# Designs tried in a protein design run: designed miniproteins, single chains, continued (5). Part 77

Each design is a single chain, and the fold is of that chain. pLDDT is the mean over its residues in the fold that is shown.

## One batch from the design tools (miniprotein)

Design m18657
Fold by ESMFold2-Fast:
Structure m18657 (fold): chain A 116 residues (1-116)
Amino acid sequence: SEEEEKLKEELLKKIDEEIAKYEKLNEEKPDPIYDLTIKSYKKIKKLIEEGKYEEAAKELENLLDYLKKVLGEDHPEVAKVLEYLGKVYELQGKYEEAKKKYEEAKEIFEKNKDKS
């Protein structure tokens, strides 16, 4: 559908922005965290492009677990991966699962909003 195509395009654009961000950080000061995150997002991007949403969700969950371990559960990067998981669940028609991931992401964003 037109709505599914738009959601897919928006998700792919956001993933490209994440890849570009981590590539820039890695150029300035190389870190294994950046290399692993770049590789994960590139794989996730390919799976989404191919319509392999179940596999993309699994890879996003693997990235989520990794980033929680290395950055902490309430890190903004964890919230972003939860948002991307929500979008992949929407592309699968799993609206209840998508809603839960969006709510988890929102909770993390709210926790970070007042940290000045």
Scores: mean pLDDT 88

Design m18658
Fold by ESMFold2-Fast:
Structure m18658 (fold): chain A 77 residues (1-77)
Amino acid sequence: SSMKKKEIEKLKIEADITFSMAVMKLTVLNEKKKLDELVKAYKKGISETAKMLEKLGFTKLSEQLREIEEKLKELKS
């Protein structure tokens, strides 16, 4: 609890890096099938992490990861 803000900041940075890498990878794909497979894999990883963060009480970080998941869906459009 006393270290909550520091832990949140660290996880936020990790989430931002992960999101940036995902966006970069998606921009080089030109095949819909490969894009769909990549998005599915990323959604699974992000969803599981978000669920864990909710369980630990890090609601804001969980919401930020779910926003990344939504952004990946929008990039497919």
Scores: mean pLDDT 69

Design m18659
Fold by ESMFold2-Fast:
Parts: structure tokens; C-alpha cells; sequence
Structure m18659 (fold): chain A 68 residues (1-68)
């Protein structure tokens, strides 16, 4: 459905954004792999938009903390 396509697109866009941010901050590969895995799980579980956005916010905070 259109809503499922929108959620999948959002997951892919957020995943790409977070990986790029982590690479720019020289975050360890295992952290980026964990984030990638979490977003693939959101896709598999057909997570809600709210859950996707919450996961993105938490992952971004974690990347910023690790990039110090």
C-alpha cells in the first residue's frame, strides 16, 4: 500500500542519513552495522511511523555521543 511504501522510503532515507553522519564522525563500523540492523528490523516488523522516527532520534543521539 501507499502507506507501507512511504514507511519503507522513510526507513531507507533515515538509515542512509545516519550512516553518512556516523562515517563523517568516524564512528566505529560495528555501531553503524547495529544501526543498519535496527532499521532493517523496523522494515521487517512493519513498524509504525512513530516508532521509525523515535528510533531515528535515538540512533542520531547515540552517533553524536560516539563521535565525540
Amino acid sequence: SSMEEERRKLIEEYKEELVKLGEELNVPKFVLDLITWEFEELKREKASKEEIEKTKENAKKYILDQGK
Scores: mean pLDDT 84

Design m18660
Fold by ESMFold2-Fast:
Structure m18660 (fold): chain A 62 residues (1-62)
Amino acid sequence: GFDEALALNEETIAKVEAEYPGATTIERGDGAVVGFRIAGLSSQEIADLALKNSPVKTDVRP
């Protein structure tokens, strides 16, 4: 849920901004960026985008 959303790190934020330069950040109450809104996308499509970003954090890269 929104209140349990994890803060995005700067790498994930940069990746989303590179792929979707028109994206607007979604922040939780403490100011941490937890997601993005992209013009023309539904809430379901934004959820899919968030899911796509989750694996990046767990993908063991050098």
Scores: mean pLDDT 59

Design m18661
Fold by ESMFold2-Fast:
Formats: structure tokens, sequence, C-alpha cells
Structure m18661 (fold): chain A 59 residues (1-59)
């Protein structure tokens, strides 16, 4: 029946909206993790350069 088709479409829209609310939280967490990884990569490179400079002073 046409009623069942309408109900399915409405349910799909409700699921889409609830998924969008969940996606915001997931996006925030993913963004934070990505930023932390980038910061760690930058700090790691700086730490390696600092270690090389210290070694050079010891020679």
Amino acid sequence: SHMLEQSKKELELVQERKKEENVDDQKQKAAIIKQLQRISDLVGDDAKKNAAAIIAKLK
C-alpha cells in the first residue's frame, strides 16, 4: 500500500537525522585524534633534531 511506502520514507528520514547527530560526535573525536597525531609527528621530528644537536655538542 502507499501508506507503507510513505512510512518507510519517513522512517529513513528519521534515521538519517539521528545518524547526522551521531556523526557530529564521531567527527569531533576523529578530528581530535587527527590533530593529536599531527602534533605528535611534529614534536617527534623536533625531538629528533634536538637530540642530534646535543650529540653534535658532545663530539
Scores: mean pLDDT 62

Design m18662
Fold by ESMFold2-Fast:
Structure m18662 (fold): chain A 68 residues (1-68)
Amino acid sequence: GSDSNLDEANSILNDIAEKVGGEPMTFSSAEDALEAAKAALDVAKESGNDTIASEAEKAVSEAEEALK
């Protein structure tokens, strides 16, 4: 995987955290970032927030790319 994709995943996750009133968190592993992105996507879908769900899907994609 590429460190640049992990940086992008962390950037998107921090943006989501700011939008939902959470604290930003940076993950040092692509696996942890992917787990966080999937959790954010699940929460967004459960809350019906399509905008955050779309952003979380992008974070999942970037974290998956970081694992390659």
Scores: mean pLDDT 79

Design m18663
Fold by ESMFold2-Fast:
Structure m18663 (fold): chain A 90 residues (1-90)
Amino acid sequence: LIQQADQLRQQGQQYYQQGNYLLSADLYDRAGDLYSQSGDYQSAVQSYGQALQSLGQQLRTSSDSQRPDILQRVSQLSRRLSDQMRRIHS
């Protein structure tokens, strides 16, 4: 799980550097889920945070019609991030 998550995180970073923020966010989100499944809540928090950063970049260039879908993804990721933060502090 951790090795697969690391690979997805590296791919997410690559797409972020290319300006493909939606694919970057998807890859970081998936990496966060795999880190969470492995019990690595610290890396899960970092990966979800990177996904949120990618969505934030996408939101800056998005039309009004695209914004609701991106904001929904931000909301979902923010909830997952909060859940993982709670696990670290428990």
Scores: mean pLDDT 83

Design m18664
Fold by ESMFold2-Fast:
Structure m18664 (fold): chain A 91 residues (1-91)
Amino acid sequence: MLVLDLIAVEEESDTEEEIERRRKVEGIIVVGLSDSEEKIKEAIKEALEKAKKKIEEEVTDEEERKKLLEAEEAIAEGLLDSLLHLRKQLE
């Protein structure tokens, strides 16, 4: 499972019950753009750690594993930058 499959941004149309369900039942990490920078960073870190664990468990080839881990780290960094940029544009 990729880091993007493990993290979701809270939408205005989402009900509180749907957000709680994604967090508790589906194990998806949900972030709001109104959350603190620290909470956004922590959520992305948690999603990345889950993605890395899945890659380590499912990918037995060392070279492929390294490439996938580096790709997920790059995706996580790009996602963090994008979310923090969007957050700064919100008043």
Scores: mean pLDDT 70

Design m18665
Fold by ESMFold2-Fast:
Formats: structure tokens, C-alpha cells, sequence
Structure m18665 (fold): chain A 55 residues (1-55)
């Protein structure tokens, strides 16, 4: 499933990577970025208003 970033998302690392608003991300990519299982990564990001679900 695909999601659009509504806010800048900082990927931890050296150097840190910033995903700009409007980027399209899968649930797998969100899980990798947040270091969480897919379901929890999506739930957290939606709750924070950082992403929206695409049709």
C-alpha cells in the first residue's frame, strides 16, 4: 500500500536524509525508516499526521 508524506520525515543516519513532503512511500519503506513493524510504522505516522493513505 502507498502513502504520501505530508511533513518532512528525517531518516536517522550519518548524514541524516530528509524525505520531502509529497514523496510517495510504501508501508515497507515506512517500516525501514521508523525501525518498526509495517503495521506500527503506518499507524504511528498516520496518528502523527506525517502521511496520508493513497487510493
Amino acid sequence: MKYRALKPIVVPGEPPIVIEPGAVLSDEELAEILGLPRSKAVELALKEGSIERLP
Scores: mean pLDDT 78

Design m18666
Fold by ESMFold2-Fast:
Structure m18666 (fold): chain A 85 residues (1-85)
Amino acid sequence: AYSNISSISHTVVNSTEVVITIKGDINAAKNIANKIVNEVKSHGLDASYTVVSDTEVKVTIKGDGNKAKTIANTIVDKVKNALSL
C-alpha cells in the first residue's frame, strides 16, 4: 500500500543526474519507484530504480539537470500530497 511510505526526497548529484530516495515498505516503495520511472521516461529522460535495502529504493534520473530537477520536484510533491507526507 502507498500509505506505507515513510519519506520521499530528491538529491541533485550533478548537472545531468538527480536521485529520488523512497523509504518505507519495500513493496510500496518499488511500486512508487516504477511509476516514477515511467513518468520520467514520458518526459524524455532516462530513469531506473535500484533496491538499496528492505526499506529503501532509489530512482536515478539522467539527462538535463534543470529539466531532471524540475521533474523530480514535481513528482516528489505529487507523491507527498498523495501520501499526506
Scores: mean pLDDT 80

Design m18667
Fold by ESMFold2-Fast:
Structure m18667 (fold): chain A 104 residues (1-104)
Amino acid sequence: SSQQRIQLLIEVTEGVGRIALAVAKRVYPDDPEAIALIEQFYDQVTQILQDFADGKISKEEAINQINQLKNELNAKLSPELQKMVDSLVNSTLKTLDEMDEIKK
């Protein structure tokens, strides 16, 4: 069903974020506070995807919220961690596009 496909996309997005965070913890062991902020950010992003899936917010609102949270987070991060966050956000926005097409 469309609902099952949308939920699978959210689960895949969550899984990608968890893998990226596990790698970051090994590469940046001296920056646990930054990693914790990225974990919190990704939990918020996953909730935004769920709110969009549930029809609580529009696609445009979801994109705006994700970009605002990304900009606030990136101001607190090293350039290397900013690149990781930008990559995760780009992946998430593609997932949001795919969810939107399934909802049509």
Scores: mean pLDDT 86

Design m18668
Fold by ESMFold2-Fast:
Structure m18668 (fold): chain A 65 residues (1-65)
Amino acid sequence: MDGAEVREKYGEELRKKALELYLKEGKSVLEARIEALREMREEEEARGDADAAAALREGIEDIEG
């Protein structure tokens, strides 16, 4: 998967998770999005899904520039 596939496949779940982090922890929208992506990447790595983990890492890189 590439960064565009991450946005399409995980976009809604990412937005929901980032919003929860933003509301609960008082983080900025950008910080919440990056943290949500990192958590999702760690979860996929723990499952052994290297392709999903790589796609989520590309999503983090896209946001960070």
Scores: mean pLDDT 70

Design m18669
Fold by ESMFold2-Fast:
Structure m18669 (fold): chain A 79 residues (1-79)
Amino acid sequence: SPPQPPAEARVLELRVEGDRVEALVEVTNARSLQEALDAAERAVAEAVGRPVRLISAEVLEERVRDGALHLLLRVTAEL
């Protein structure tokens, strides 16, 4: 079987308010919810340009495609 591509996350919207970040993140090709959350945290950290810690995530949309998760997440992170 061809190798499974890694989970990818894309920040669609980002708001920084003090020490808190709110973001809308699209995750593709995740094998688990935890992999999706890890990908989302990395994408938010890259978009902000510094490390962040996810404190909450809301699943707005969930789809399974070819055995992988496609998620739209609203996340809150601390700077």
Scores: mean pLDDT 84

Design m18670
Fold by ESMFold2-Fast:
Structure m18670 (fold): chain A 85 residues (1-85)
Amino acid sequence: MDKIIEIDEKAIKEKEEVTDEDIEKFKELVRKKKDEHTLNLLETMEEEGLDAAKAAVVRIKLLVEEYEKGEIEDESVKRLYESLK
């Protein structure tokens, strides 16, 4: 529980380093992996604003990294990891 909150806070902090090109590159990766759920989430965040989209990209990457380390065992994060690996 606390780990997901920590990831969300870190994503908000690290989003400042994410460029528009990084968002498009990540969306292309998601499209190539056929992860329509993650693609729809990113498109929804873009409609909320550029900062929201940047934070979402960082958050997704951090969730995947923490899952690979065994710090998160959430099934939704597992599906995200399996689609993006």
Scores: mean pLDDT 78

Design m18671
Fold by ESMFold2-Fast:
Structure m18671 (fold): chain A 78 residues (1-78)
Amino acid sequence: DAEKKKKENKIQAEIYISMARMALWMGDKATAIKMLEQAAKYMKGLTPADQKKVEAQIRELLDELGATEAQKEAVLAA
């Protein structure tokens, strides 16, 4: 069921974004980046509207991490 799989992918993306925020709050930038890479993988299985929202959250957290545009594109391509 494609609709159920999209729901599951959205939940997984949200979990990894929450884990990235927690890692960032703890000062663990390496773990935060790894969690954002996982969120980006699940993002690819979402609707275009949900992809845009999740991508915005990933980009915001990467900005807080001081990532360059090239690093942001690398994470989103994972």
Scores: mean pLDDT 83

Design m18672
Fold by ESMFold2-Fast:
Structure m18672 (fold): chain A 83 residues (1-83)
Amino acid sequence: DKLLETAVDLAMVYIYALETNNQELLDLTYQQMKEAVGEEVAKKIAEAAKELYEEKKKKNLSIQEINDKLKKKVKEIFEKHKK
């Protein structure tokens, strides 16, 4: 699913922006998420990314573990918004 892959990639960049305290990249990435998936879905993806960033700090999660958890969360968000 190309849209799922795009959303996960953008969410990974969003986590990187949080990690590096880069407000410009946060704003740009969120705008790109809104353009790709719409505002409502983008908001939920950004919330999931923030939650995973906090978990990463507490548990020292690898990039692969973060990516796998993001794929699962983004897929769940998409399932709730499709018929």
Scores: mean pLDDT 83

Design m18673
Fold by ESMFold2-Fast:
Structure m18673 (fold): chain A 95 residues (1-95)
Amino acid sequence: LTFPSEEEVKKATEAINEVLKLAQEYAERLGLSQETLMRIIGAILRAIGDLIDGKSVEEVLKQLKEDLTAIFRRAGVPEEEIEEFQKKVDEIIKK
């Protein structure tokens, strides 16, 4: 693992913030529990920790997408909503 550049870390942090906002929007719109919202925040904090530990930006963002997908499936979110969420996350990552 190579340490990402400061510019890459900044872009990753901005992407993580946008993913958090999107996940909060989905949680509010779909009426998800406080427990599910806390799990989402936990996944975001893990992603930030992985960046600090020197994991690649791409690996961290892909793992965050998978973690959030698993959280939504556990919460009973319909697959159609999860697929739309994943597409929006991919757009944020490619930004």
Scores: mean pLDDT 80

Design m18674
Fold by ESMFold2-Fast:
Structure m18674 (fold): chain A 59 residues (1-59)
Amino acid sequence: SDEKNAAIAKAMADALALPDRQEGIEYATKKAEEVTSPEIAERVRQAAEDAFALHDELA
C-alpha cells in the first residue's frame, strides 16, 4: 500500500541520515519489520547496507 511504501521510504531516509552505519542498517530493518513481511524487510536491510557501502565508495 502507499502507506507502507511511504513508511519504508521514510525509514530508509532516516537511517541514511544516521552517522553510524550499523545503527542505520538496524533502524531501517526494524522499521521495515514493523510494516511489512520478513522477506521485504530483509531486502530493505540489504538495500541499506548497499547504500552505506556506496556512500563510502563515493567519499
Scores: mean pLDDT 80

Design m18675
Fold by ESMFold2-Fast:
Structure m18675 (fold): chain A 56 residues (1-56)
Amino acid sequence: SSIRQKAAEAEQLKRELEQEARLIEDTVTPEVGAKKRREAEEEIKQKYLEIAEESL
């Protein structure tokens, strides 16, 4: 149950971060938007690693 909840939270966070990165890309330079997108990818990667560790 906790793993399922964390997976749902990670999916929601991923969507929010992607929307934020797109908004920044449109509002500021593409370089800043790309940087935010990479930060989002790393954060989501860490979330999935945490879920995988709890699955062990």
Scores: mean pLDDT 76

Design m18676
Fold by ESMFold2-Fast:
Structure m18676 (fold): chain A 97 residues (1-97)
Amino acid sequence: SKIKEELTPEIAEVLEKYEEALRNKDEEKMLEEREKLAELVPELAELERRMEELQERLREAREKKDLEREIEVGVEIVKLAVERTVLIREMIKALKE
């Protein structure tokens, strides 16, 4: 698995802290560790860049009161958030062997 080859000790430490934050329902810590993970994992950095683009499109749709576009962009944001969650979960699984 390509994911297993990319798991450095630094990425492993961030993943462990992220999983701990999820168990403790610490949203602030979860977001902090997720940001650190995106700095270390190119695939997550790309997902975060796409998320920023979608958030800007959502802001524009809201300013224009374009409800249809707001819904369409909102759906894409949810899909991207799921893709990010799946990738992080697969990395945690690879870390646990």
Scores: mean pLDDT 83

Design m18677
Fold by ESMFold2-Fast:
Structure m18677 (fold): chain A 83 residues (1-83)
Amino acid sequence: SKKEEELKQRIEEIVSLLIDAVLNLPHKDPEERIRVLSRYFEALLSAVPRSEWEKVKEQVLSQVPEDMRKDVEEAFERALKRL
């Protein structure tokens, strides 16, 4: 349906913004980076239905470098715990 297409497009846009944050956010310290990423993830996920949060997480994790995945997973866990 048209609403399903609009939701898919919004999810793709949010996934892109999350990936951009992962790749371009400067970090002074790994813990500070995870903390800031988790706040970004919280803000962006709040614009997505709860039922889609796991899909967004999986799409971001599949598109970030493997060496960043553990920190990104931790950032998602912290964001989801606060939502």
Scores: mean pLDDT 82

Design m18678
Fold by ESMFold2-Fast:
Structure m18678 (fold): chain A 75 residues (1-75)
Amino acid sequence: SSITEEANRRVREALERAERAAQEGTPEEAKKMADELVRIAEEAARQSESPATAAVFRAEARRMRDWIEARVAAM
């Protein structure tokens, strides 16, 4: 559905912003963008018409957040 496509796009854009902050910004900026990514993905999941789709968004956000947190910790 169009709402699923829009939600996926928002999560992807948030990931790109978080990745950029992790590569080019400060650890504090990277952490803020990771928190923003989780927030956006949780909203996308809540707005999803399907429990399966909601679970995918939540899983993707957790994986991405963990990756960013590990990267920041390694700096």
Scores: mean pLDDT 76

Design m18679
Fold by ESMFold2-Fast:
Structure m18679 (fold): chain A 93 residues (1-93)
Amino acid sequence: SFDSTQTTNIINQTIDNMQRTMDITAQIISQNSNGSIIRITGRDMSTIRSAMTTIRDSLDSNGQSDVSIRPTRISDTTIILTITATSQIASAP
C-alpha cells in the first residue's frame, strides 16, 4: 500500500546514496504527500537512466510500487523527475 511518509523517506535516502555513489547531483524542487519533483543532473544519459532505475527499484523493493515515475528531459545531462502516487488514502473523492 502507498505510504507518503515512507515513499518520501525512501526517495530522500536513495538520492543521498546515489549522490555518494554515482556521478549525479539531485535537487528536490517540491515534495509533499502527493509526490516529489526532483531535478537530476548527471555526467551522461546512461548515468541518469541508472539513477532513475535505482529510485524505481528502491521504491519497489520497499513495497512502494503504487507510484508513477515520469522523466522530463531538459538537456543531455539534466532531467526533471516527477514521482506521484497512483493511489493514496488522503486524496480528495
Scores: mean pLDDT 79

Design m18680
Fold by ESMFold2-Fast:
Structure m18680 (fold): chain A 66 residues (1-66)
Amino acid sequence: SMEEEIKKLEEKSIPALAKLIAEGDEELAQLARDTMRKELIDLGYSEEEAEKRVEEVYEKAKKLAE
């Protein structure tokens, strides 16, 4: 299902983004966020839904990086 694919994407994206944030690689972190947003839209999300989901993932990654 779309929900299961999104959850799987989140589980992989959070630790990867946390590593990039911890390393200070702002360019790759932004690229990863942009890539995830596009993948969510391809899965059927609206632009607004994809943006909200990417922000949620980024906040979780930021907390993990701290």
Scores: mean pLDDT 83

Design m18681
Fold by ESMFold2-Fast:
Structure m18681 (fold): chain A 113 residues (1-113)
Amino acid sequence: MKEELIKDLEKLKKSIENLGNFYAALAYRDGDREGANLILKATQEAIELVDKAIEALREGNYKEAIETLQKAIDLLKKRSEEAKKNGYTIAAEALDYMRKKLEELLKKVQEAA
């Protein structure tokens, strides 16, 4: 169970990194450098929080893992809303998609706790 959750988080981390790079490249191509930079920064911050959650799970600390994943979700939500207000459409959609993927995995971690 715990090992499967860690593996799922590692896969999601790689997915977030790949999506961040992909959508940042799309934003740059469309001339939205500010949106591209927001995607890259937000994905890096989310990845760092996912890494912290993985470490908490390795130590058996489900409470810290849940709290840390919730911070990642809240961060992506805030950055997506910021992107939408500034007209960074690609960034808003990318960050919202990443948030939804983290919410799905948070539910699995909560069910295992």
Scores: mean pLDDT 89

Design m18682
Fold by ESMFold2-Fast:
Structure m18682 (fold): chain A 97 residues (1-97)
Amino acid sequence: SPVEEIERALLTAATKLLIALNDPRLSKEDIVNLFEKLAKRLSELVRRLAPGIAEEVQKILDEAVEKIKNAPDDRYKYLEIFSEAIEKILELLREHA
């Protein structure tokens, strides 16, 4: 289903971000760039598969990107911001399903 495809994409993005957050060689800029790329791909996927929630998902992701850019260089703060964004998107998917 479209919902299952978006959920799979979210899990894949979450896994990539978790790996990046645990890599001490990556800078804040590297993490921000990865998040922006994953957010863009997810927004494009949602716009194609679930257009009814696409604008709300884009807003959540854009707000999360801005929060990370303005956050101190703290891996736990990045995890918090990312987790909150995923939770909000999953709630939208449950309500739409």
Scores: mean pLDDT 87

Design m18683
Fold by ESMFold2-Fast:
Structure m18683 (fold): chain A 98 residues (1-98)
Amino acid sequence: SKEEVLKLLEEMVKLLNEAGKASTDVMIRFLLGVAASELYLMKKQIEEGKLSNDELIARLDGIEGVLKDALARSTNPETKALIEKVLALIDKIKELLK
């Protein structure tokens, strides 16, 4: 449902902000900030009815790429665990769009 997708996007933004606070690496914090900003814009576009399911999936694929880059750079276990939780939430949204 639209409501469930919006709730998951809000949870993802919260987790990315927590991951950014746990990281001391400037590049990792930048990548996490980019992902969080894109998710925030997507949430607004969904609320306004401006984003199709295909566009949502394409945007999530882009965010997944950014998060996998951040994960590969991360050495901090807390930061890695938070990023992995966000990646799992992306998979949940993709299931809801089937």
Scores: mean pLDDT 88

Design m18684
Fold by ESMFold2-Fast:
Structure m18684 (fold): chain A 89 residues (1-89)
Amino acid sequence: SAKADAQAYLERLPEQREKALAALDAAGKSEKDREIMEKMAELLEEVAKMILGDLSSWEKAYEAAESLPDEELRKQALEELEQFKKMLE
């Protein structure tokens, strides 16, 4: 199930990203909100690749999480990645 969900996410990512950014623009969201959305999409892409067995994507997922401009979201993403890592060990 997790692998099927990850594959479906990667296949739909370009369309979902475009729709999410368009929704932010329509809502009058700031450049910071757009940057957060872009970085979250990058993080989720790397997590999906990791679920599909690409262990090199683990480092990229951490890099994406650390690049999030919102400090609280960055902390939460890093904590979630650490918990996910422990669950897989």
Scores: mean pLDDT 75

Design m18685
Fold by ESMFold2-Fast:
Structure m18685 (fold): chain A 73 residues (1-73)
Amino acid sequence: SNLEKAKELLREVALTSKDAAGAAAAGEALRHLEQGNIEAAVRTLESGLANPSLSEEAREKLEEALKYVKESL
């Protein structure tokens, strides 16, 4: 499912990203998705993506995860 794809991407970023801000946003969004709070996950990802200091790699993965989360609404 799109939610499972989002969770996989967010787990990867949270565990392996060298970007602390990206990892924190991914972990918080993953927590919300695991609790079934899809709207909170969207807000968390949009807030994280507003950070101009995100690495390109973290940004791309968080944007892809956000797309999958929104397709699940």
Scores: mean pLDDT 85

Design m18686
Fold by ESMFold2-Fast:
Structure m18686 (fold): chain A 83 residues (1-83)
Amino acid sequence: MIYKGTFTAKKKDGSETIEYKFDKDATPGEVAEAVQKAIDEGKNLKIEFYSKTKERAEGALGLAARIAKSAGFDKVEYKIEEV
């Protein structure tokens, strides 16, 4: 059983998008670092990653969403799918 997390954060100004695809077992820290890099570069972000547990996927997405919202992204969306 594997969970796929997808995270999207967008600015209203139509900035370029950085896309990251992580292999299975991406850590919450790796996902958070990708969000921080998008913030530092002033770009939109899309992240796809996989986790062995739903709890781990939720932790990574929750951390990413908190960082993105605090940094002023206009739209923050995420989902978890069992694959």
Scores: mean pLDDT 76

Design m18687
Fold by ESMFold2-Fast:
Structure m18687 (fold): chain A 83 residues (1-83)
Amino acid sequence: AETVLESAIDKLKELLEKGTASLGDALNLLLEVMRNESDPDIVLKLIALNLQLIGLSLEGSSDDQLVEYAIAQLEELLEELRS
């Protein structure tokens, strides 16, 4: 879980730096984390994040803003897992 979360965060940061980040990239990486996670509390938080990103997109947030938000939420989740 932790290693997959770190990998997803790093990949999203790389895509932002290259200017190729999209909502689709964020959602696909979150699905990849969910497939490799057995903790139902973590899976529920990832589902909530997916719904939040879709909601923000419908409210007019840019892909860059959505990916930055996803990175921040995943970093918070990673810190919680390390505590």
Scores: mean pLDDT 81

Design m18688
Fold by ESMFold2-Fast:
Structure m18688 (fold): chain A 76 residues (1-76)
Amino acid sequence: SREEIEERLREEAERLLPGLIEDVKRGRISLEQAVGILYAHLVNRGLELGLSPEEAERLARELTEEYRKRIEEELA
C-alpha cells in the first residue's frame, strides 16, 4: 500500500540521517547538500517500490522537509 511505501521511505531516511548529520557537523557537506542527497535517495527508492515519478517526488519532498527540520535541530 501507499502507507507501507511511505514507511519504507521513512526507514531509508532514518538509515541515511546519522551519516548526513555527521557530514554536515564536520563541514564535509552543507545542509542543502545533505537535504539534496536525502531527497534523491527517497525519490529513487519510491520509484523502486512502484510509485509514479510524480508520487515519488511529492513524498520525497514532504519527507525531506520534515527531516530538514530534524537535521537543523540536531545542528543547533
Scores: mean pLDDT 88

Design m18689
Fold by ESMFold2-Fast:
Structure m18689 (fold): chain A 109 residues (1-109)
Amino acid sequence: SAREVLREVLDWADARLRPEGEAADASGDLERAEELLRKLLEALAEEGRLAEFREAVAELVRELLTKAGADEETIERIVRLIRSDDVDTALEGLRLALEVMAEIAAAQA
């Protein structure tokens, strides 16, 4: 169910906010985030709530990328993907957003 998947996402996010270890498993963490997000999108689609969640996520991603200084063309491309009716396309948009955020963070380091 969407509630169970959301709990997994929240538990994963809580663990990531703790000052635990180094970024040695960063690639594994990214893959886990993508898996959990896919499960959440699929569960929301089954419950007929995907459109509501997708729009909220698109708005949040737009705000974060704008504050980070991403160019408007990149933001619009990512937001369009996230707004897709196809779960895999929406997940691709989320993956691209994470990659752009990582590149911006690295450039500011």
Scores: mean pLDDT 66

Design m18690
Fold by ESMFold2-Fast:
Structure m18690 (fold): chain A 85 residues (1-85)
Amino acid sequence: SLLDELEALYRALPPEKRPAFLTGVLEALDEILDRELAGEKLSVDEQKALLLRHMREHIATGRTLDPEEFARLQARIEAKVEELR
C-alpha cells in the first residue's frame, strides 16, 4: 500500500532528514485533501507523485515546521478528513 511504501522510505532515511520528510508528507496530504474537497479524484499514482514532490523539495531545502505550525497543519488535516466523511 501507499502507507507501507511511505513507512519504508521513512525508515530508510537518516534521522536528520526525517523531520523534512514528515513536513513534506503532511503538506502533500493537505494538498490532496484540498483537491478531494474540491471534487477532484486523485489516482494512487497522482497521490504518490505529490508526496514524492513535497518530500524531495523539503529534504533539498531542509525546511521544517515549528511545533505551533505543525499543530496547526495537523488540525487542518484532521478537519478536512472529517469534512470528507
Scores: mean pLDDT 77

Design m18691
Fold by ESMFold2-Fast:
Structure m18691 (fold): chain A 62 residues (1-62)
Amino acid sequence: SDDEAAAEAHFAAGDAAYDAGDYAAAVEAYRKGNAALLKAGAPAATVLARAGKLADAQRKLP
Protein backbone atom coordinates (compact mmCIF):
# COMPACT_ATOMS: atom_id res chain seq x y z
CA SER A 1 0.00 0.00 0.00
CA ASP A 2 1.00 3.66 -0.26
CA ASP A 3 1.32 3.84 3.53
CA GLU A 4 3.63 0.80 3.55
CA ALA A 5 5.81 2.35 0.83
CA ALA A 6 5.88 5.66 2.74
CA ALA A 7 6.84 3.85 5.97
CA GLU A 8 9.76 2.04 4.30
CA ALA A 9 11.00 5.30 2.73
CA HIS A 10 10.90 7.06 6.12
CA PHE A 11 12.65 4.15 7.89
CA ALA A 12 15.38 4.07 5.22
CA ALA A 13 15.94 7.80 5.73
CA GLY A 14 15.91 7.31 9.52
CA ASP A 15 18.43 4.46 9.36
CA ALA A 16 20.75 6.54 7.16
CA ALA A 17 20.53 9.48 9.59
CA TYR A 18 21.06 7.18 12.61
CA ASP A 19 24.14 5.57 11.04
CA ALA A 20 25.50 9.06 10.29
CA GLY A 21 24.99 10.09 13.95
CA ASP A 22 22.21 12.58 13.10
CA TYR A 23 19.85 11.37 15.81
CA ALA A 24 17.48 14.36 15.54
CA ALA A 25 16.85 13.61 11.84
CA ALA A 26 16.56 9.89 12.66
CA VAL A 27 13.88 10.61 15.30
CA GLU A 28 11.85 12.72 12.82
CA ALA A 29 12.07 10.05 10.11
CA TYR A 30 11.27 7.15 12.48
CA ARG A 31 8.24 9.01 13.87
CA LYS A 32 6.89 9.54 10.33
CA GLY A 33 7.61 5.93 9.43
CA ASN A 34 5.89 4.61 12.54
CA ALA A 35 2.82 6.77 11.85
CA ALA A 36 2.66 5.37 8.29
CA LEU A 37 3.01 1.79 9.63
CA LEU A 38 0.07 2.33 11.98
CA LYS A 39 -2.06 3.63 9.08
CA ALA A 40 -1.05 0.58 7.01
CA GLY A 41 -2.15 -1.82 9.79
CA ALA A 42 1.28 -3.46 10.07
CA PRO A 43 1.81 -6.44 12.43
CA ALA A 44 2.57 -5.60 16.08
CA ALA A 45 6.06 -7.16 15.84
CA THR A 46 7.01 -4.81 12.97
CA VAL A 47 5.67 -1.74 14.81
CA LEU A 48 7.48 -2.72 18.03
CA ALA A 49 10.81 -3.28 16.24
CA ARG A 50 10.65 0.18 14.64
CA ALA A 51 9.46 1.81 17.90
CA GLY A 52 12.57 0.41 19.61
CA LYS A 53 14.83 2.09 17.05
CA LEU A 54 12.97 5.39 17.57
CA ALA A 55 13.48 5.07 21.35
CA ASP A 56 17.21 4.37 20.84
CA ALA A 57 17.56 7.48 18.66
CA GLN A 58 15.68 9.59 21.24
CA ARG A 59 18.02 8.41 24.04
CA LYS A 60 21.00 9.71 22.04
CA LEU A 61 19.63 13.27 21.89
CA PRO A 62 21.13 15.83 24.32
Scores: mean pLDDT 80

